Designed miniproteins, single chains, continued (2). Designs and how they scored, part 110

Each design is a single chain, and the fold is of that chain. pLDDT is the mean over its residues in the fold that is shown.

## One batch from the design tools (miniprotein)

Design m7820
Fold by ESMFold2-Fast:
Structure m7820 (fold): chain A 79 residues (1-79)
Amino acid sequence: MKVTLEIEAETEETAKELEERVKRIAEQLGKLVSSEVGGRTVRIEAELPTVTSATAFLIRAMSEALRLGAKIKKVEIED
């Protein structure tokens, strides 16, 4: 399963912190395909081996975004 997540942070510094945290989560649960920071926007693409791994990735990534006051702009799941 390929998961694409776009998060908008309040500042560029928060976006960079979010990228590092979400990148680590992706690497722990599956494979990081791409990670990009453009201003306040973080885009992560991860390949997760199971529905359980994909769900865990989304919950953990969304929790990090919520803690840092960021907005989830896009979630896309491809099989």
Scores: mean pLDDT 85

Design m7821
Fold by ESMFold2-Fast:
Structure m7821 (fold): chain A 87 residues (1-87)
Amino acid sequence: SMPSDEEIERTLWRMQLSIAKSTPINPNMSDEEIAKMIATFEKIIQDPEFQSDIQTVMDIIKRLKQVIGSDRIDEILSKFPTIVELV
């Protein structure tokens, strides 16, 4: 049977979180690349199945701030209302 769109999306999010958690932050990431990553995290933290992953998301954002710079990351975060309240 075909999996639901919701099940497919959650599977992709688990893969993306696993990759982001284990991969060093690239200091040369573009604002577009950072915004795409944060947009995915904005969706993940709103899902009730991913509440245990909120700390992982916050730890990744902390690493982004440490490597890329807080001012630049905060500007991008300002576009994402749920995640900005957590950081």
Scores: mean pLDDT 84

Design m7822
Fold by ESMFold2-Fast:
Structure m7822 (fold): chain A 66 residues (1-66)
Amino acid sequence: GRELAVQFLQRYAHASRELAERAVELVEEGLSVEEAAKRLTEDFPELSLEQARGLVRGARVALELA
C-alpha cells in the first residue's frame, strides 16, 4: 500500500517523507512518468527532472510490490 511505497522511497531513494508521499500521490492519480516528474519538480524545485523521473519510477515499482 501507500505507506510501504513511501517507506521504500525514503530508504532506497533517500527521499524526504514529503517528497516520497507526493511522488506516490502523483502515481496513484494515474499520471505518466513524465507528467508526474514535471509536477514533482514544480513542487520541489531543488530536484532535477532526472531525479524526479527516478522517484516516480520507484514509486510505481513500490506500489506494485506493496
Scores: mean pLDDT 83

Design m7823
Fold by ESMFold2-Fast:
Structure m7823 (fold): chain A 65 residues (1-65)
Amino acid sequence: MKVAIIEKNGHVHYGETDRPKLEVGDVVTDLETGKKYKVVHKLNSRLFKGVSLETGEEVLIMEIE
């Protein structure tokens, strides 16, 4: 599925995962940078907290269609 990756500075990147729906523990890949983020917390049905696997930076991850 497609996701939006929202950095703390407000920049939005598009990413994807092989999963039809995100769950805590899933990894998403930024399509522009190739950076990987782990989903660490579910905020609501479409919105999650993620963490960069390289830097530990926190992001928001939103499910999009």
Scores: mean pLDDT 82

Design m7824
Fold by ESMFold2-Fast:
Structure m7824 (fold): chain A 69 residues (1-69)
Amino acid sequence: SELDELAERFIEAVRNRDEETALESLRKLSEYPEEERRALLKRHPELATLLGLLRKDGSEELQAAVAEL
């Protein structure tokens, strides 16, 4: 699904330190309903882990984008 592709792209962007792609992916994820985002996090545990890490140690832009989820 498009959501699963967004999760994979975000994880890859974080691994590659590609902040621009990570931010774009987070902004697109924030456009989806909360129920769909919650289901996505259950399917991709690594996504939940990375979001938690960025909330604590990310740039101001990444922290703000994660807060919108």
Scores: mean pLDDT 82

Design m7825
Fold by ESMFold2-Fast:
Structure m7825 (fold): chain A 85 residues (1-85)
Amino acid sequence: MKLMRVRGAALGDSSVTPGTAEEVPLSDEGLADLEAAFALGLEAAELAMERGKPSLSEEELEEIKKKMEEMKKEAEAALAELRAS
């Protein structure tokens, strides 16, 4: 039989909460955490591109940078909408 094991859920206490099932409360704390996570993700992607320079052309690097900036703006806009709502 297949054994269902969700490592993240087990570490995150997803199956051990006996009380009322509480969902995302839409708090400023959550928004700040999401914003920080996006910033770290973008920084990691930029470092990956720098390491890829020997394999990527200058034009390809510029194109990737532009796409990453667009994704960053979209993420910031989405976070701003969540904060404004």
Scores: mean pLDDT 58

Design m7826
Fold by ESMFold2-Fast:
Structure m7826 (fold): chain A 61 residues (1-61)
Amino acid sequence: MYSDPKLQEYLDKKGKLDGVDVAAALKLEGSGISTRDLADFFGVSEKAVRNRERELREILK
């Protein structure tokens, strides 16, 4: 469960979560894990994680 209830609600409503969604959410939660390490772990690109993180920040404002 993510500590930000708005983030959890957004992800729950999306239905299909990909690795980019999860990696970006962990960055927003302040996991301390680098974007590179998250991208490698989920098998996605760093650019995709950074773009999704930006989009999630805009939605959660």
Scores: mean pLDDT 73

Design m7827
Fold by ESMFold2-Fast:
Order: structure tokens, then sequence, then C-alpha cells
Structure m7827 (fold): chain A 87 residues (1-87)
């Protein structure tokens, strides 16, 4: 279905951003990645990720928060988790 295709696109796009963020040494670039995830989630509020996809993304975001030293990036990552949990 079109809904299933949109969900897969959302999931794959978020995964690609996370793959980049997990290797990123510049906090400004990590901030951009976190904002991109938030923007995608807010633009796609009507397209719920599957429970397995949510768990994977939340776990990866939590791991990023645990390593993050920039409080602005930490705040954005926490907001991304809140948006996923509201799906």
Amino acid sequence: SEEEEKRKQLYETIKKILDVMEKETDPLNRMVGAKEIIDLLEANKDIPLSEEEKKEIVTRLQNLIAKETDPRVQELLKKAIELIEKM
C-alpha cells in the first residue's frame, strides 16, 4: 500500500541519518541530523512506524544521547524520542 511505502521510506531515511550521526565528530553536524529526524517525524505524524522500527530507532537515539556532550544536541535527540513515543 501507499501507506506501507511511506512508512518504509520514513524508516529508511531516519536510519541513513542515524548512520551518519553515529560517525559524526562535529556537534553542529549532529545537531543538523537531529533536526532532520525531528522534521521528518513532525511532517509524517500520520505515518506510524512499526513497533520494531520504533524500538530500533529509540535504542539508537538513546545510545547517541549517552555519548553526546553537547546539551543542545541531547535536547533535540530527546525530542525525537518523544515524537516517536507519541506515534
Scores: mean pLDDT 89

Design m7828
Fold by ESMFold2-Fast:
Structure m7828 (fold): chain A 84 residues (1-84)
Amino acid sequence: AAAVARAEELVKKARELYEKTKKIDPKSGEEIAPLVEKAEVALRIARGHLASGDVATSQGAADLAIRYAEEAIKKANEAIEKSK
């Protein structure tokens, strides 16, 4: 489904930005880590429900993954920008 595909892209981006932020500002990395972890867990739940045919529950979990990933991306970008 489109929501799961979007969640996969955003969670991947959140992880990549988290790894970069962790090296530049370890404190911001510590704040971002739980958001990336929550996004990855929600994505795993979304994939499981999609595989079982529960599209509605999968979409809800994917939307949650998107929200956590977007917050992680925002915080990572803010930390990176402040390092300049």
Scores: mean pLDDT 85

Design m7829
Fold by ESMFold2-Fast:
Structure m7829 (fold): chain A 89 residues (1-89)
Amino acid sequence: HHMLEEINKKIAELFKEYLRKVQELAEKYKDNPIEFEKGRLKVELELAKEISKYNPNFAKNYLKIIIDRAEKLGFEELVKEAKSLLENK
């Protein structure tokens, strides 16, 4: 019980940091939607990597969503990074 509660709290903290970083990106790239989306995907990739320490199955599903969005936007470097995380090293 206690361990699961601690994991859930850590995941919630990671989502709070994600929202803060996305807000900073929105302000920084207000007039550049492509750079905003690239930055947001990078932050989501970082979030997925951290979540994988606590919930690897959820992180794998999240990485698949990140890959799909990055492919549609043509961000090939992010696609490669996300696929590498799915394959596990």
Scores: mean pLDDT 81

Design m7830
Fold by ESMFold2-Fast:
Structure m7830 (fold): chain A 90 residues (1-90)
Amino acid sequence: MTEDEIQELLAEAFENLETDKEKAIEYFKKLLDLLIDKIGLPEVAELLAETALSRDLISEEEAEELKAIKTKEELYEFVEKIVDKIYARY
């Protein structure tokens, strides 16, 4: 997988969220697990931060916090916050 392909998959995950918020979060976590297994946690966190920032979902400061995460649990918590923000607009 290229970085561009991973960024596209992450962008599609944000665009094509399930109507059920809990299912959307579960889908995103499964996608992140798959990507972490392929390229590692730090690379996934960086690409997720860049994708979310480019879509105006997080601030530059939040992107730096995301890039600094060290655990899958922290990554999942961050994704839940982003998904909550997206669903709040509906």
Scores: mean pLDDT 75

Design m7831
Fold by ESMFold2-Fast:
Structure m7831 (fold): chain A 111 residues (1-111)
Amino acid sequence: KEEEEKKKLERAELLAEKLEEILERIENGADPEEISKELGSGEINEEAVKDIVIQLIWLYLKLGKYEKAIEIGEKYFGLKTLEEAIEFILKHYEEKNPVIAEKIKEYVKKQ
């Protein structure tokens, strides 16, 4: 379990770094089609960018990188506090992915 948890955290950190790199490339005018190919996803539209940002906030919260989660939340959505960031991603996932919403609720319970 301890080894599995360490591997999960390492994977989450690598994914967070990759998503942050992708968002930076989008902001710098990278071709959305090239990014879509790298992600193995469909078209990169405004909703897809929003999904990436929300996923990144959740990854940083799981990693205990609260300052980074707040920074990303403020930059993209104007969220000023950890509580606002948690509420924002929870509302999003309640509509899009109830399984992740349940995990966020469990995270909040531990605090």
Scores: mean pLDDT 77

Design m7832
Fold by ESMFold2-Fast:
Structure m7832 (fold): chain A 84 residues (1-84)
Amino acid sequence: SIETLSDEELRARTAEALAAMRAAGKPQVELELVRRSTRVYLTSSAEDIIEAVEEQKPIAEKLPSSKENTEKVLLEVIKLAEEK
């Protein structure tokens, strides 16, 4: 069956991913993570977030967004996961 991570696990994985992105200074990974985080929220799976941090290269160049907007959307996803 399709595995569903708890909201606590989703928060923890997303926080780890955000910390790794900030340490690496890679906005491309941030954009991809935001895209995957939004998808994960809709599908109740955090697998895409983990994948974005560990394996993804700058695919987010195809979906340009400011770092400020990227961080805002990511924080909104984390907030929604914490509320649910």
Scores: mean pLDDT 44

Design m7833
Fold by ESMFold2-Fast:
Structure m7833 (fold): chain A 72 residues (1-72)
Amino acid sequence: AQEALVLLKSKGDVPAHLQQVVSAAEDIITAAKTLGVPVSNLPQNIVDVLKAKYPDPVVFNDAKEAAVLFTS
């Protein structure tokens, strides 16, 4: 927890963006695990719901990449 906070602070003006990416990645992984599918095979309707929750495409794309790496 404290180590993660130090890492986030080291990114300067990026901490809020990183928090959003982590939250989005957790939601993507949870959706994939709940449906029993790989992150890359999430149904379009679920992807649309997640994109509505995380409307910044940079946040969503970074989160999807992170989710793929964590579930590989």
Scores: mean pLDDT 73

Design m7834
Fold by ESMFold2-Fast:
Structure m7834 (fold): chain A 93 residues (1-93)
Amino acid sequence: SMAEKLRRLGEELVKRGVERALEVLEGSLPQEVWDALPEEERERLARQLLEEGYEKLKEAEANNDQSLLRELGLLAEYAREYKEGLELLKKVE
């Protein structure tokens, strides 16, 4: 059904956003710290990064803040994809 297709798309967008945020965190933290984090904590931090990234993206867009947009870089794309996935899942509930 269309609802099933939208649910799968939403799930995939959320999953890709989280996976990309996990890569950003792994590259940003000392390896010893990253390796010591439980899987559940890694996912929590990834979702937090995406939520905070989305808020900063909205702020940068509202203020035409090119410096903040450059600092966000690919995180802005990942955060947008994640939030689009959440919105799709909300629409098919």
Scores: mean pLDDT 85

Design m7835
Fold by ESMFold2-Fast:
Structure m7835 (fold): chain A 57 residues (1-57)
Amino acid sequence: QTPAYKLLKSLDDGAKKSDLENPEDRKALKRFVRNVLGTSVPESVIENAIEDFKKEL
């Protein structure tokens, strides 16, 4: 699993599937991942990590 997926899993104490479907919350999560892991992480990797994380909720 990607570092982005592992980072998102570390935040799961209050996350819900509905929150990850909200475009604004999804955008905030993408910004958070890029701020922690760097701007070189492709958008597709972040999107896949969010989708995989959403499946676990």
Scores: mean pLDDT 70

Design m7836
Fold by ESMFold2-Fast:
Structure m7836 (fold): chain A 51 residues (1-51)
Amino acid sequence: LEKEIQNIKDVLLTNPDNSVFRGYIDYFVDAGLISEEEKEEFYEELKKEQK
């Protein structure tokens, strides 16, 4: 899962509007693989890296 999240992060850093990969993160929350708090932290990390 950690590797999968890292791959999604790498894609979203190059194309932040990629709705498919954003959908994967939403799917992981719905499947119970990550929490809503972890999703929020993930997007905050992306925002910091985009500056």
Scores: mean pLDDT 75

Design m7837
Fold by ESMFold2-Fast:
Structure m7837 (fold): chain A 92 residues (1-92)
Amino acid sequence: TDRELSQEIHRLVSSAIRGDEEKVEKSIERIIKLIDKIKPLSPEQRENLRKKLKEFAKKIQSETDTVKIGEIQQELVDFVNRVKADPSVLLE
């Protein structure tokens, strides 16, 4: 559900801020699984989604400015919403 996706995005952000790579990876896999349940993803789309989520996590982990972290979190939310609406964005 949208609520479960929002919760997993929040967990991803919180884990990235703490540098908890294991929890980051678990949150990424849960986000992928939740999106796949809403819109079936090809193996290529799943891998591209994983790469993009990992990229967001690395940006958050490297940032110390709370305002900039909030901006990256919003970009992540917007990206996930685009993927939910049209998974073909993962083939670009």
Scores: mean pLDDT 84

Design m7838
Fold by ESMFold2-Fast:
Structure m7838 (fold): chain A 87 residues (1-87)
Amino acid sequence: MEKEKLEKLKELEEKLKEAIEKGDIETAIKIIEEIGKIDEKAAIAAAANLLEYVKHKGLEIPKEVEEKLEEAKKEYEKAIAEELAKL
C-alpha cells in the first residue's frame, strides 16, 4: 500500500514537471490536487513552486487560483519555519 502510494506520487510529480515546463497551469493545478489526495505536504510544496514559477514568468492566472496557490505557499513556509525552530 505505502509503496504503491509512493510510485503514484512519483508519477504525478513527473507529470506536474511536464505541465509546468509547457506552461499548462490548469493541468498543473489538477495534478497538485491529485498529489494532495496522497500527500498533503507534497501538494503544498508543489503549489508553492508553481506560484513562484507563475510570478517569475509573469503568467496571468485566475484570481481564485492565485489566492489558492498563495495560501498553499503560506502553509509550506510555516511548515519549514516550524522544522527550523526545532534545530
Scores: mean pLDDT 73

Design m7839
Fold by ESMFold2-Fast:
Structure m7839 (fold): chain A 66 residues (1-66)
Amino acid sequence: SELEKLLKEYKEELARAIAEQLAKKENAYSYEVEKLSDTVYKITLYTEDGEKVYLLDFEKQTITEL
């Protein structure tokens, strides 16, 4: 349905917005967002001290640092 397509696009936009805010908070010089499933995204932050990896889960409403 059109609603399902819109919700999927919104989740992708929200995941990138969250990654951008995490990057600013952690003083990352770059970040990447990878879709693992319709509800789970992997966020990788590149910092001067190395990589920080997070799992963003929209179903559980959690952000977990790996």
Scores: mean pLDDT 84

Design m7840
Fold by ESMFold2-Fast:
Structure m7840 (fold): chain A 85 residues (1-85)
Amino acid sequence: STREEQIESALESVPEVAKEFNLSEEEKKKIEEAVKKGIEEATETAIEFFAKKLGLDEEIKQLLLEGRRNPLNEEAQEKIEKYLK
């Protein structure tokens, strides 16, 4: 897929993420802006908002960020998403 196609797919997922984590309109807009800059930045922004909202400690937040940056975890997540379709 092209970068443009990846950005469009990620933007379509933003409302679902916002609903799941009860994000505010401002937080949702920040994720949309991050998606336009890059999918990796969008996922990191979403993890930051999620961690802040749940009061997760820094160690858990870093583990989630590293998990998202790990190619094997991305492959596992994509396989799960394909299976749940």
Scores: mean pLDDT 63

Design m7841
Fold by ESMFold2-Fast:
Structure m7841 (fold): chain A 82 residues (1-82)
Amino acid sequence: MKTFKPSPELLALLREAGVTKEELTWGEIGNALTRYIRKHNLLDPEDPRIIDARNTPLGRLLGKDRVTGEELLAAVRAHTTE
C-alpha cells in the first residue's frame, strides 16, 4: 500500500492525534485528522460539513480558518510527499 511522508508541521498534528509512524497511508492520515477534529471540537455547530480551525495549529497549517472536508484533504495532501 502506498505511504506518504508528512511535513514536520503536519506530523506534529498527527502525533497529537496519537500517530507514532513517520510514513502513513492516506487512510491512516484521514483517520488521524478525524480524531484530531473530534478531540478539539472543531466541527461547526451550525454546519457539520465545515471545520472551524480558527486559532488552532490546524488553522495555521492550512492558512485558512474554515474549510470543508474536501478542502482539508487537498491542503493536507500538499503537506505530504511520496
Scores: mean pLDDT 79

Design m7842
Fold by ESMFold2-Fast:
Structure m7842 (fold): chain A 68 residues (1-68)
Amino acid sequence: MLPELSPAQQAQEDALDAVTADYLAGKLSEEEARARVRAILATVPSLSDAERDAFVDAVMGALRQARA
């Protein structure tokens, strides 16, 4: 079985899911969604700034494709 997420990782995924749902429902602009994703990822101490930026760009790219 895949290892279960820690409570902190689960809260982070729940927060990302909430941003995704609000963006796809048209409640958030692209800039607002990007800012929220970036803020959530800023809580991950193991990621470099470049890795966080790349992850934000990947998430926003996927959200744009899903909304199109």
Scores: mean pLDDT 74

Design m7843
Fold by ESMFold2-Fast:
Structure m7843 (fold): chain A 60 residues (1-60)
Amino acid sequence: STKERLRKLAEETKDENVKKVAEALIKLLDGVVTLEEIAKETGMSKSTVSKALKKIQELL
């Protein structure tokens, strides 16, 4: 499942921004996930979240 892949990625990554975004995605997977909601959950800027999401997409 996507949730299992995200958990594994969060555990194995050395990038703290990737880890935070992956953890936020795990929490938000039961609802509509937007860039704005991820930014709110992580306390990161939308641009930083976007960069971390691109890395996550490359690793999944």
Scores: mean pLDDT 78

Design m7844
Fold by ESMFold2-Fast:
Structure m7844 (fold): chain A 67 residues (1-67)
Amino acid sequence: SSPGEAAKKAADSVEGASREVRQKVATVVGSSVMNGDSQEEIEKKAKEAGASDELAKKAAKAVVDSL
């Protein structure tokens, strides 16, 4: 399983996010983890992409755990 797949699964588990927001978050979070960003930095970038606090935390944790 790739970081991008992990991020998508985490995003799909959180209600209230549109498909476009989930896709943007998955892309940003996947890129951020590949650049060596910390979980906190990944969460911040996910929020900047339109994620809720819950979505940002779940996506960031999922991609870090997938490494």
Scores: mean pLDDT 77

Design m7845
Fold by ESMFold2-Fast:
Structure m7845 (fold): chain A 55 residues (1-55)
Amino acid sequence: MARERLAAYIHRRADGLSDEQIQTMLALSKRGADQGNETSADMAASLEAYLAERA
């Protein structure tokens, strides 16, 4: 599924990102999801899962 590819991509690249950068990406993705962008919704879900695993 496209969501699985986004999750794998985020996990690999997020290891090099700061918490601030990840939170900024999540905020932008949620904004896009609120506007009906399906890719942004999938990206927001993947970023939330990544942050939940770190918390």
Scores: mean pLDDT 72

Design m7846
Fold by ESMFold2-Fast:
Structure m7846 (fold): chain A 69 residues (1-69)
Amino acid sequence: MPLPSDEVIEEAAKRISELTGADEKEIKEELKRLLSQGATLEQAVYYLALKNGASEEQAIELAEEVGKL
């Protein structure tokens, strides 16, 4: 499938940033990298949320929410 739109990637990065306190621009760049490597948007969001200190429950919920974008 083609990559998600920039708008979807920006919204995903914003939500991870708000949840974890991580820099939104850095998260957006890491999301684009993971997606280019074949990760799904949900997989990339789950991974980055956990990496930046979210709980597993928070990471799962956020990935499911972003998967609806």
Scores: mean pLDDT 82

Design m7847
Fold by ESMFold2-Fast:
Structure m7847 (fold): chain A 94 residues (1-94)
Amino acid sequence: GSEEAKELSARGAFSGGETAREMGDPRVGGGVGGGVAKLSAGVSLASGIGGEEGRRAAEAALEGGRRADEEAERGDGEGGARAAEEGGRRAEEA
């Protein structure tokens, strides 16, 4: 069900948002924060699709968010934004 997809998306979005906020660096956080916001929106939409498709979309978005967090820690805003965009794209396709 869609409940599992919502839980996965909530966890991914929550972690990404917290990481971007904690960094407090507009230059690094701008790219990651923007990507995370898009990822969160895409995941919420995908979770609304329901069932199997919503689950796949949430998983893809969660992986993208995790990758964005890793790149943010490295101080690579471009890499983080790229990873978040990929996650959002996969969520949209699922």
Scores: mean pLDDT 52

Design m7848
Fold by ESMFold2-Fast:
Structure m7848 (fold): chain A 72 residues (1-72)
Amino acid sequence: MSPAAEALAAALRARGLPVEALRRLIEALKDPSNESADLATEALAALVLGQHNITDREERIRVLEEALALLE
Protein backbone atom coordinates (compact mmCIF):
# COMPACT_ATOMS: atom_id res chain seq x y z
CA MET A 1 0.00 0.00 0.00
CA SER A 2 1.46 3.35 -1.02
CA PRO A 3 1.83 6.25 1.48
CA ALA A 4 -0.11 8.43 -0.99
CA ALA A 5 -3.09 6.03 -0.93
CA GLU A 6 -3.10 6.00 2.89
CA ALA A 7 -2.84 9.81 3.02
CA LEU A 8 -5.70 10.19 0.52
CA ALA A 9 -7.94 7.70 2.37
CA ALA A 10 -7.29 9.54 5.66
CA ALA A 11 -8.03 12.94 4.06
CA LEU A 12 -11.30 11.72 2.50
CA ARG A 13 -12.36 10.18 5.83
CA ALA A 14 -11.49 13.35 7.78
CA ARG A 15 -13.56 15.52 5.41
CA GLY A 16 -16.53 13.13 5.33
CA LEU A 17 -16.44 12.75 1.57
CA PRO A 18 -18.50 9.78 0.30
CA VAL A 19 -16.79 6.66 -1.07
CA GLU A 20 -19.10 6.92 -4.10
CA ALA A 21 -17.45 10.25 -5.04
CA LEU A 22 -14.05 8.54 -5.16
CA ARG A 23 -15.50 5.72 -7.31
CA ARG A 24 -16.89 8.32 -9.74
CA LEU A 25 -13.50 10.06 -9.95
CA ILE A 26 -11.75 6.76 -10.75
CA GLU A 27 -14.33 6.05 -13.49
CA ALA A 28 -13.87 9.55 -14.96
CA LEU A 29 -10.08 9.07 -15.13
CA LYS A 30 -10.49 5.68 -16.87
CA ASP A 31 -12.92 7.20 -19.42
CA PRO A 32 -11.67 10.61 -20.66
CA SER A 33 -15.12 11.42 -22.12
CA ASN A 34 -16.74 11.06 -18.68
CA GLU A 35 -16.68 14.29 -16.67
CA SER A 36 -16.57 14.09 -12.86
CA ALA A 37 -18.97 16.52 -11.17
CA ASP A 38 -17.43 16.11 -7.68
CA LEU A 39 -15.01 19.05 -7.61
CA ALA A 40 -14.21 18.71 -3.88
CA THR A 41 -13.05 15.07 -4.16
CA GLU A 42 -11.15 15.86 -7.39
CA ALA A 43 -9.39 18.87 -5.82
CA LEU A 44 -8.46 16.94 -2.67
CA ALA A 45 -7.12 13.99 -4.70
CA ALA A 46 -5.09 16.37 -6.91
CA LEU A 47 -3.54 18.04 -3.84
CA VAL A 48 -2.63 14.77 -2.08
CA LEU A 49 -1.27 13.08 -5.23
CA GLY A 50 0.70 16.23 -6.06
CA GLN A 51 2.29 16.23 -2.58
CA HIS A 52 3.55 12.69 -3.35
CA ASN A 53 4.72 13.62 -6.90
CA ILE A 54 2.17 11.31 -8.54
CA THR A 55 1.46 12.92 -11.92
CA ASP A 56 1.09 9.92 -14.26
CA ARG A 57 -2.56 9.09 -15.06
CA GLU A 58 -2.06 5.31 -14.67
CA GLU A 59 -0.33 5.75 -11.28
CA ARG A 60 -3.05 8.21 -10.16
CA ILE A 61 -5.76 5.63 -10.98
CA ARG A 62 -3.83 2.95 -9.06
CA VAL A 63 -3.43 5.14 -5.96
CA LEU A 64 -7.12 6.15 -6.04
CA GLU A 65 -8.13 2.46 -6.28
CA GLU A 66 -5.84 1.63 -3.31
CA ALA A 67 -7.44 4.48 -1.30
CA LEU A 68 -10.90 3.16 -2.22
CA ALA A 69 -9.92 -0.31 -0.92
CA LEU A 70 -8.83 1.27 2.41
CA LEU A 71 -12.23 3.03 2.76
CA GLU A 72 -14.29 -0.12 2.00
Scores: mean pLDDT 74

Design m7849
Fold by ESMFold2-Fast:
Structure m7849 (fold): chain A 62 residues (1-62)
Amino acid sequence: DLDAEIERVKARVKELVAQGKTLEEVYAEIDRIVRELKARGYSSDDVMRVKEAGYEAAREAL
């Protein structure tokens, strides 16, 4: 479920920011999640939506 994956990346980003992780560490985790979703068979469009949601959450939290 794409919506569930979007909510998971947003929650993970907020968790990392709350733990004091750097912007670079947060982006690295988003990129790792993106690679996992691609390996699981998500489309490039769906993977981009998850990536954009993660980056937006990072900007809002930092």
Scores: mean pLDDT 84

Design m7850
Fold by ESMFold2-Fast:
Structure m7850 (fold): chain A 86 residues (1-86)
Amino acid sequence: GRFLEEAARRIVAEDPRLELLFPDQAPDGILAVVDKGVLQLNPDLPEQLKRDPQLLAEAVLHTANLALALGLEEAAERFRELARSL
């Protein structure tokens, strides 16, 4: 819901290697992608993820793992905390 979308936007705002995707560039059902060493997040929660809380938690954990792989340890921990709250 809105809480998750707002929390994700706050995490992105704290690190210049995290960016929001433009709505027209956001792949369906995907929360985050990596392009050229930048972690890009869908600014709106995908409808597929809104319908499945378990899939949503897995997508947030996957986003944390992508952040960790890029050396964004603080962002990764914040995404893990967000996943635990779902």
Scores: mean pLDDT 70

Design m7851
Fold by ESMFold2-Fast:
Structure m7851 (fold): chain A 91 residues (1-91)
Amino acid sequence: DEKWKELAEKAKEVQEKMKEVAEYLADLKRNPNLSKEELKKYAEAAEKAAEFFKEAAEYAKKVDEDLANGFEAGKKIAEEAYKEFKEAYDA
């Protein structure tokens, strides 16, 4: 009920953030000359996505374990993206 509405809103937020991160990962693969400013922006987007997934996972644990596991998996993907952007920035 109310918990499912809140969970759906969190799911929408993480979906939007992850779409942005996916676009940035595609850009990184296509453009090896991304500026440090662009890489920093991309890393910050991935970090924010991981934070949203963490919050969604904690909330989902109160409602549905499979959904919580899904959000935890999403968090790991966002954290991996952050690492890729950071490694490119430090290169």
Scores: mean pLDDT 84

Design m7852
Fold by ESMFold2-Fast:
Formats: C-alpha cells, sequence, structure tokens
Structure m7852 (fold): chain A 75 residues (1-75)
C-alpha cells in the first residue's frame, strides 16, 4: 500500500535526524522548572517518531515539540 511504502521511505530519510531531535527533546525537558513525568517524555519521543514517518522536517518536528512542551509548562 502507498502509505506503508511512503512511511518506510520517510523513516530511512529521517533516521539520521532522529538522534538530534531526541536530544533536543531531552534538553528542552531538562531545562523546564517543572518536573515532567516519564510517560509524557516518552509521548514526545513517540510524537517525533510519528512526524518523521509522515515526512516532517527536523524544524517542523522541533516546532511541534516546542508547542507540546509549552503546554506541559502551563500545567
Amino acid sequence: PKLREEMLRNLERNRPKLPAVFAYIDEKVASLSVPVPASKVTGLHMLALALALEGASEEEIKAEVDKRVAELEAE
């Protein structure tokens, strides 16, 4: 199916970007004044992976992470 093939191509293309995105998430969470539950940190990593599978750029993934982290800080 077209979707599965596209996701696999996106994964191969974005695989080199994932370590940088994951490091960005970890640094962003560590910089917060509020303790973040491990389940929410895992959720951010899963979101980044899902966006990479959909073909999102590193900048697009970081922007969505920033939005979700701001929501966590506001709680």
Scores: mean pLDDT 76

Design m7853
Fold by ESMFold2-Fast:
Structure m7853 (fold): chain A 65 residues (1-65)
Amino acid sequence: GKDLSDALKAAAETIGGSEDARKALAELSKGKTDEEILKIAKELVETGKGGAKKVAQGTIDMLES
């Protein structure tokens, strides 16, 4: 119902404003080391769409800092 839609919207806004961003965050969480996470993030930047690219790019920036 409407409550599910609202929850999904809130989650998407928090992590990049799309469902793709939420899925990208889940994929990134599978990495066990900074190097593995960076590899996943770099792949998501190339293959991801919209919010997925945003989340992946943010992750790369954090790891490069």
Scores: mean pLDDT 66

Design m7854
Fold by ESMFold2-Fast:
Structure m7854 (fold): chain A 97 residues (1-97)
Amino acid sequence: MKAKYAIVIVGLGGGDRGREVRRLITKGLRERGIAGSASTIGLVAPASTLPYKEAIDRVLSTIAEEEGYTAVSEEELRSWAPGIPDDVVVGAVLLDA
C-alpha cells in the first residue's frame, strides 16, 4: 500500500463514543504504517443514522475524486480497527506521501 497519511472522519451514529473510537482507529492505522489519527467531525445527527452515513460516504468520495486520495470502505476501516460499534459512522481517505 502506497498511502502514508489518513484523513479519518468519525460521525455520531447514536451517542458519543468519540474518544474510544478514535483510539481504536489510530491504533489500526499505526499497525499498518499509515501516519495520521482519527478526528471527530461533530454533526447533530437525526434519530436515523442512515442519512448521516450517506452524507459521510459522499464527503469521502468527493475528497477522493478532487484531491486524488484513495477512499477506504467502512468495512475495510472496521477490519483495521475491530471493536467500533455498528451505530458509529466511520470513513477514511488515504494520501500517498
Scores: mean pLDDT 60

Design m7855
Fold by ESMFold2-Fast:
Structure m7855 (fold): chain A 90 residues (1-90)
Amino acid sequence: MDAEIEKLKQELERKIKELKELVEKLATVAPDTPENVAKIVGYELLVVAGETTIHLVDRMTKETAKEDLENDLKSLEEAIKEVKEELKKL
């Protein structure tokens, strides 16, 4: 495996784990409003997308793998920031 791709894959795996833990915490403490349910589902879908990229990356070209991993990392980092801010408000 390419060392650059493996490093991005490992970073994405770490971000997926972090987001999963934060979303689980948010789901237990946030009020059951339609807006909060929609946000939680959105974050859960980002986790599934990241896990899918990790599963498929070994079957991609290096260029596609790098782009997909970098895009998923960006999306997950933004989601992690948003969940942390939501948790601060509770």
Scores: mean pLDDT 84

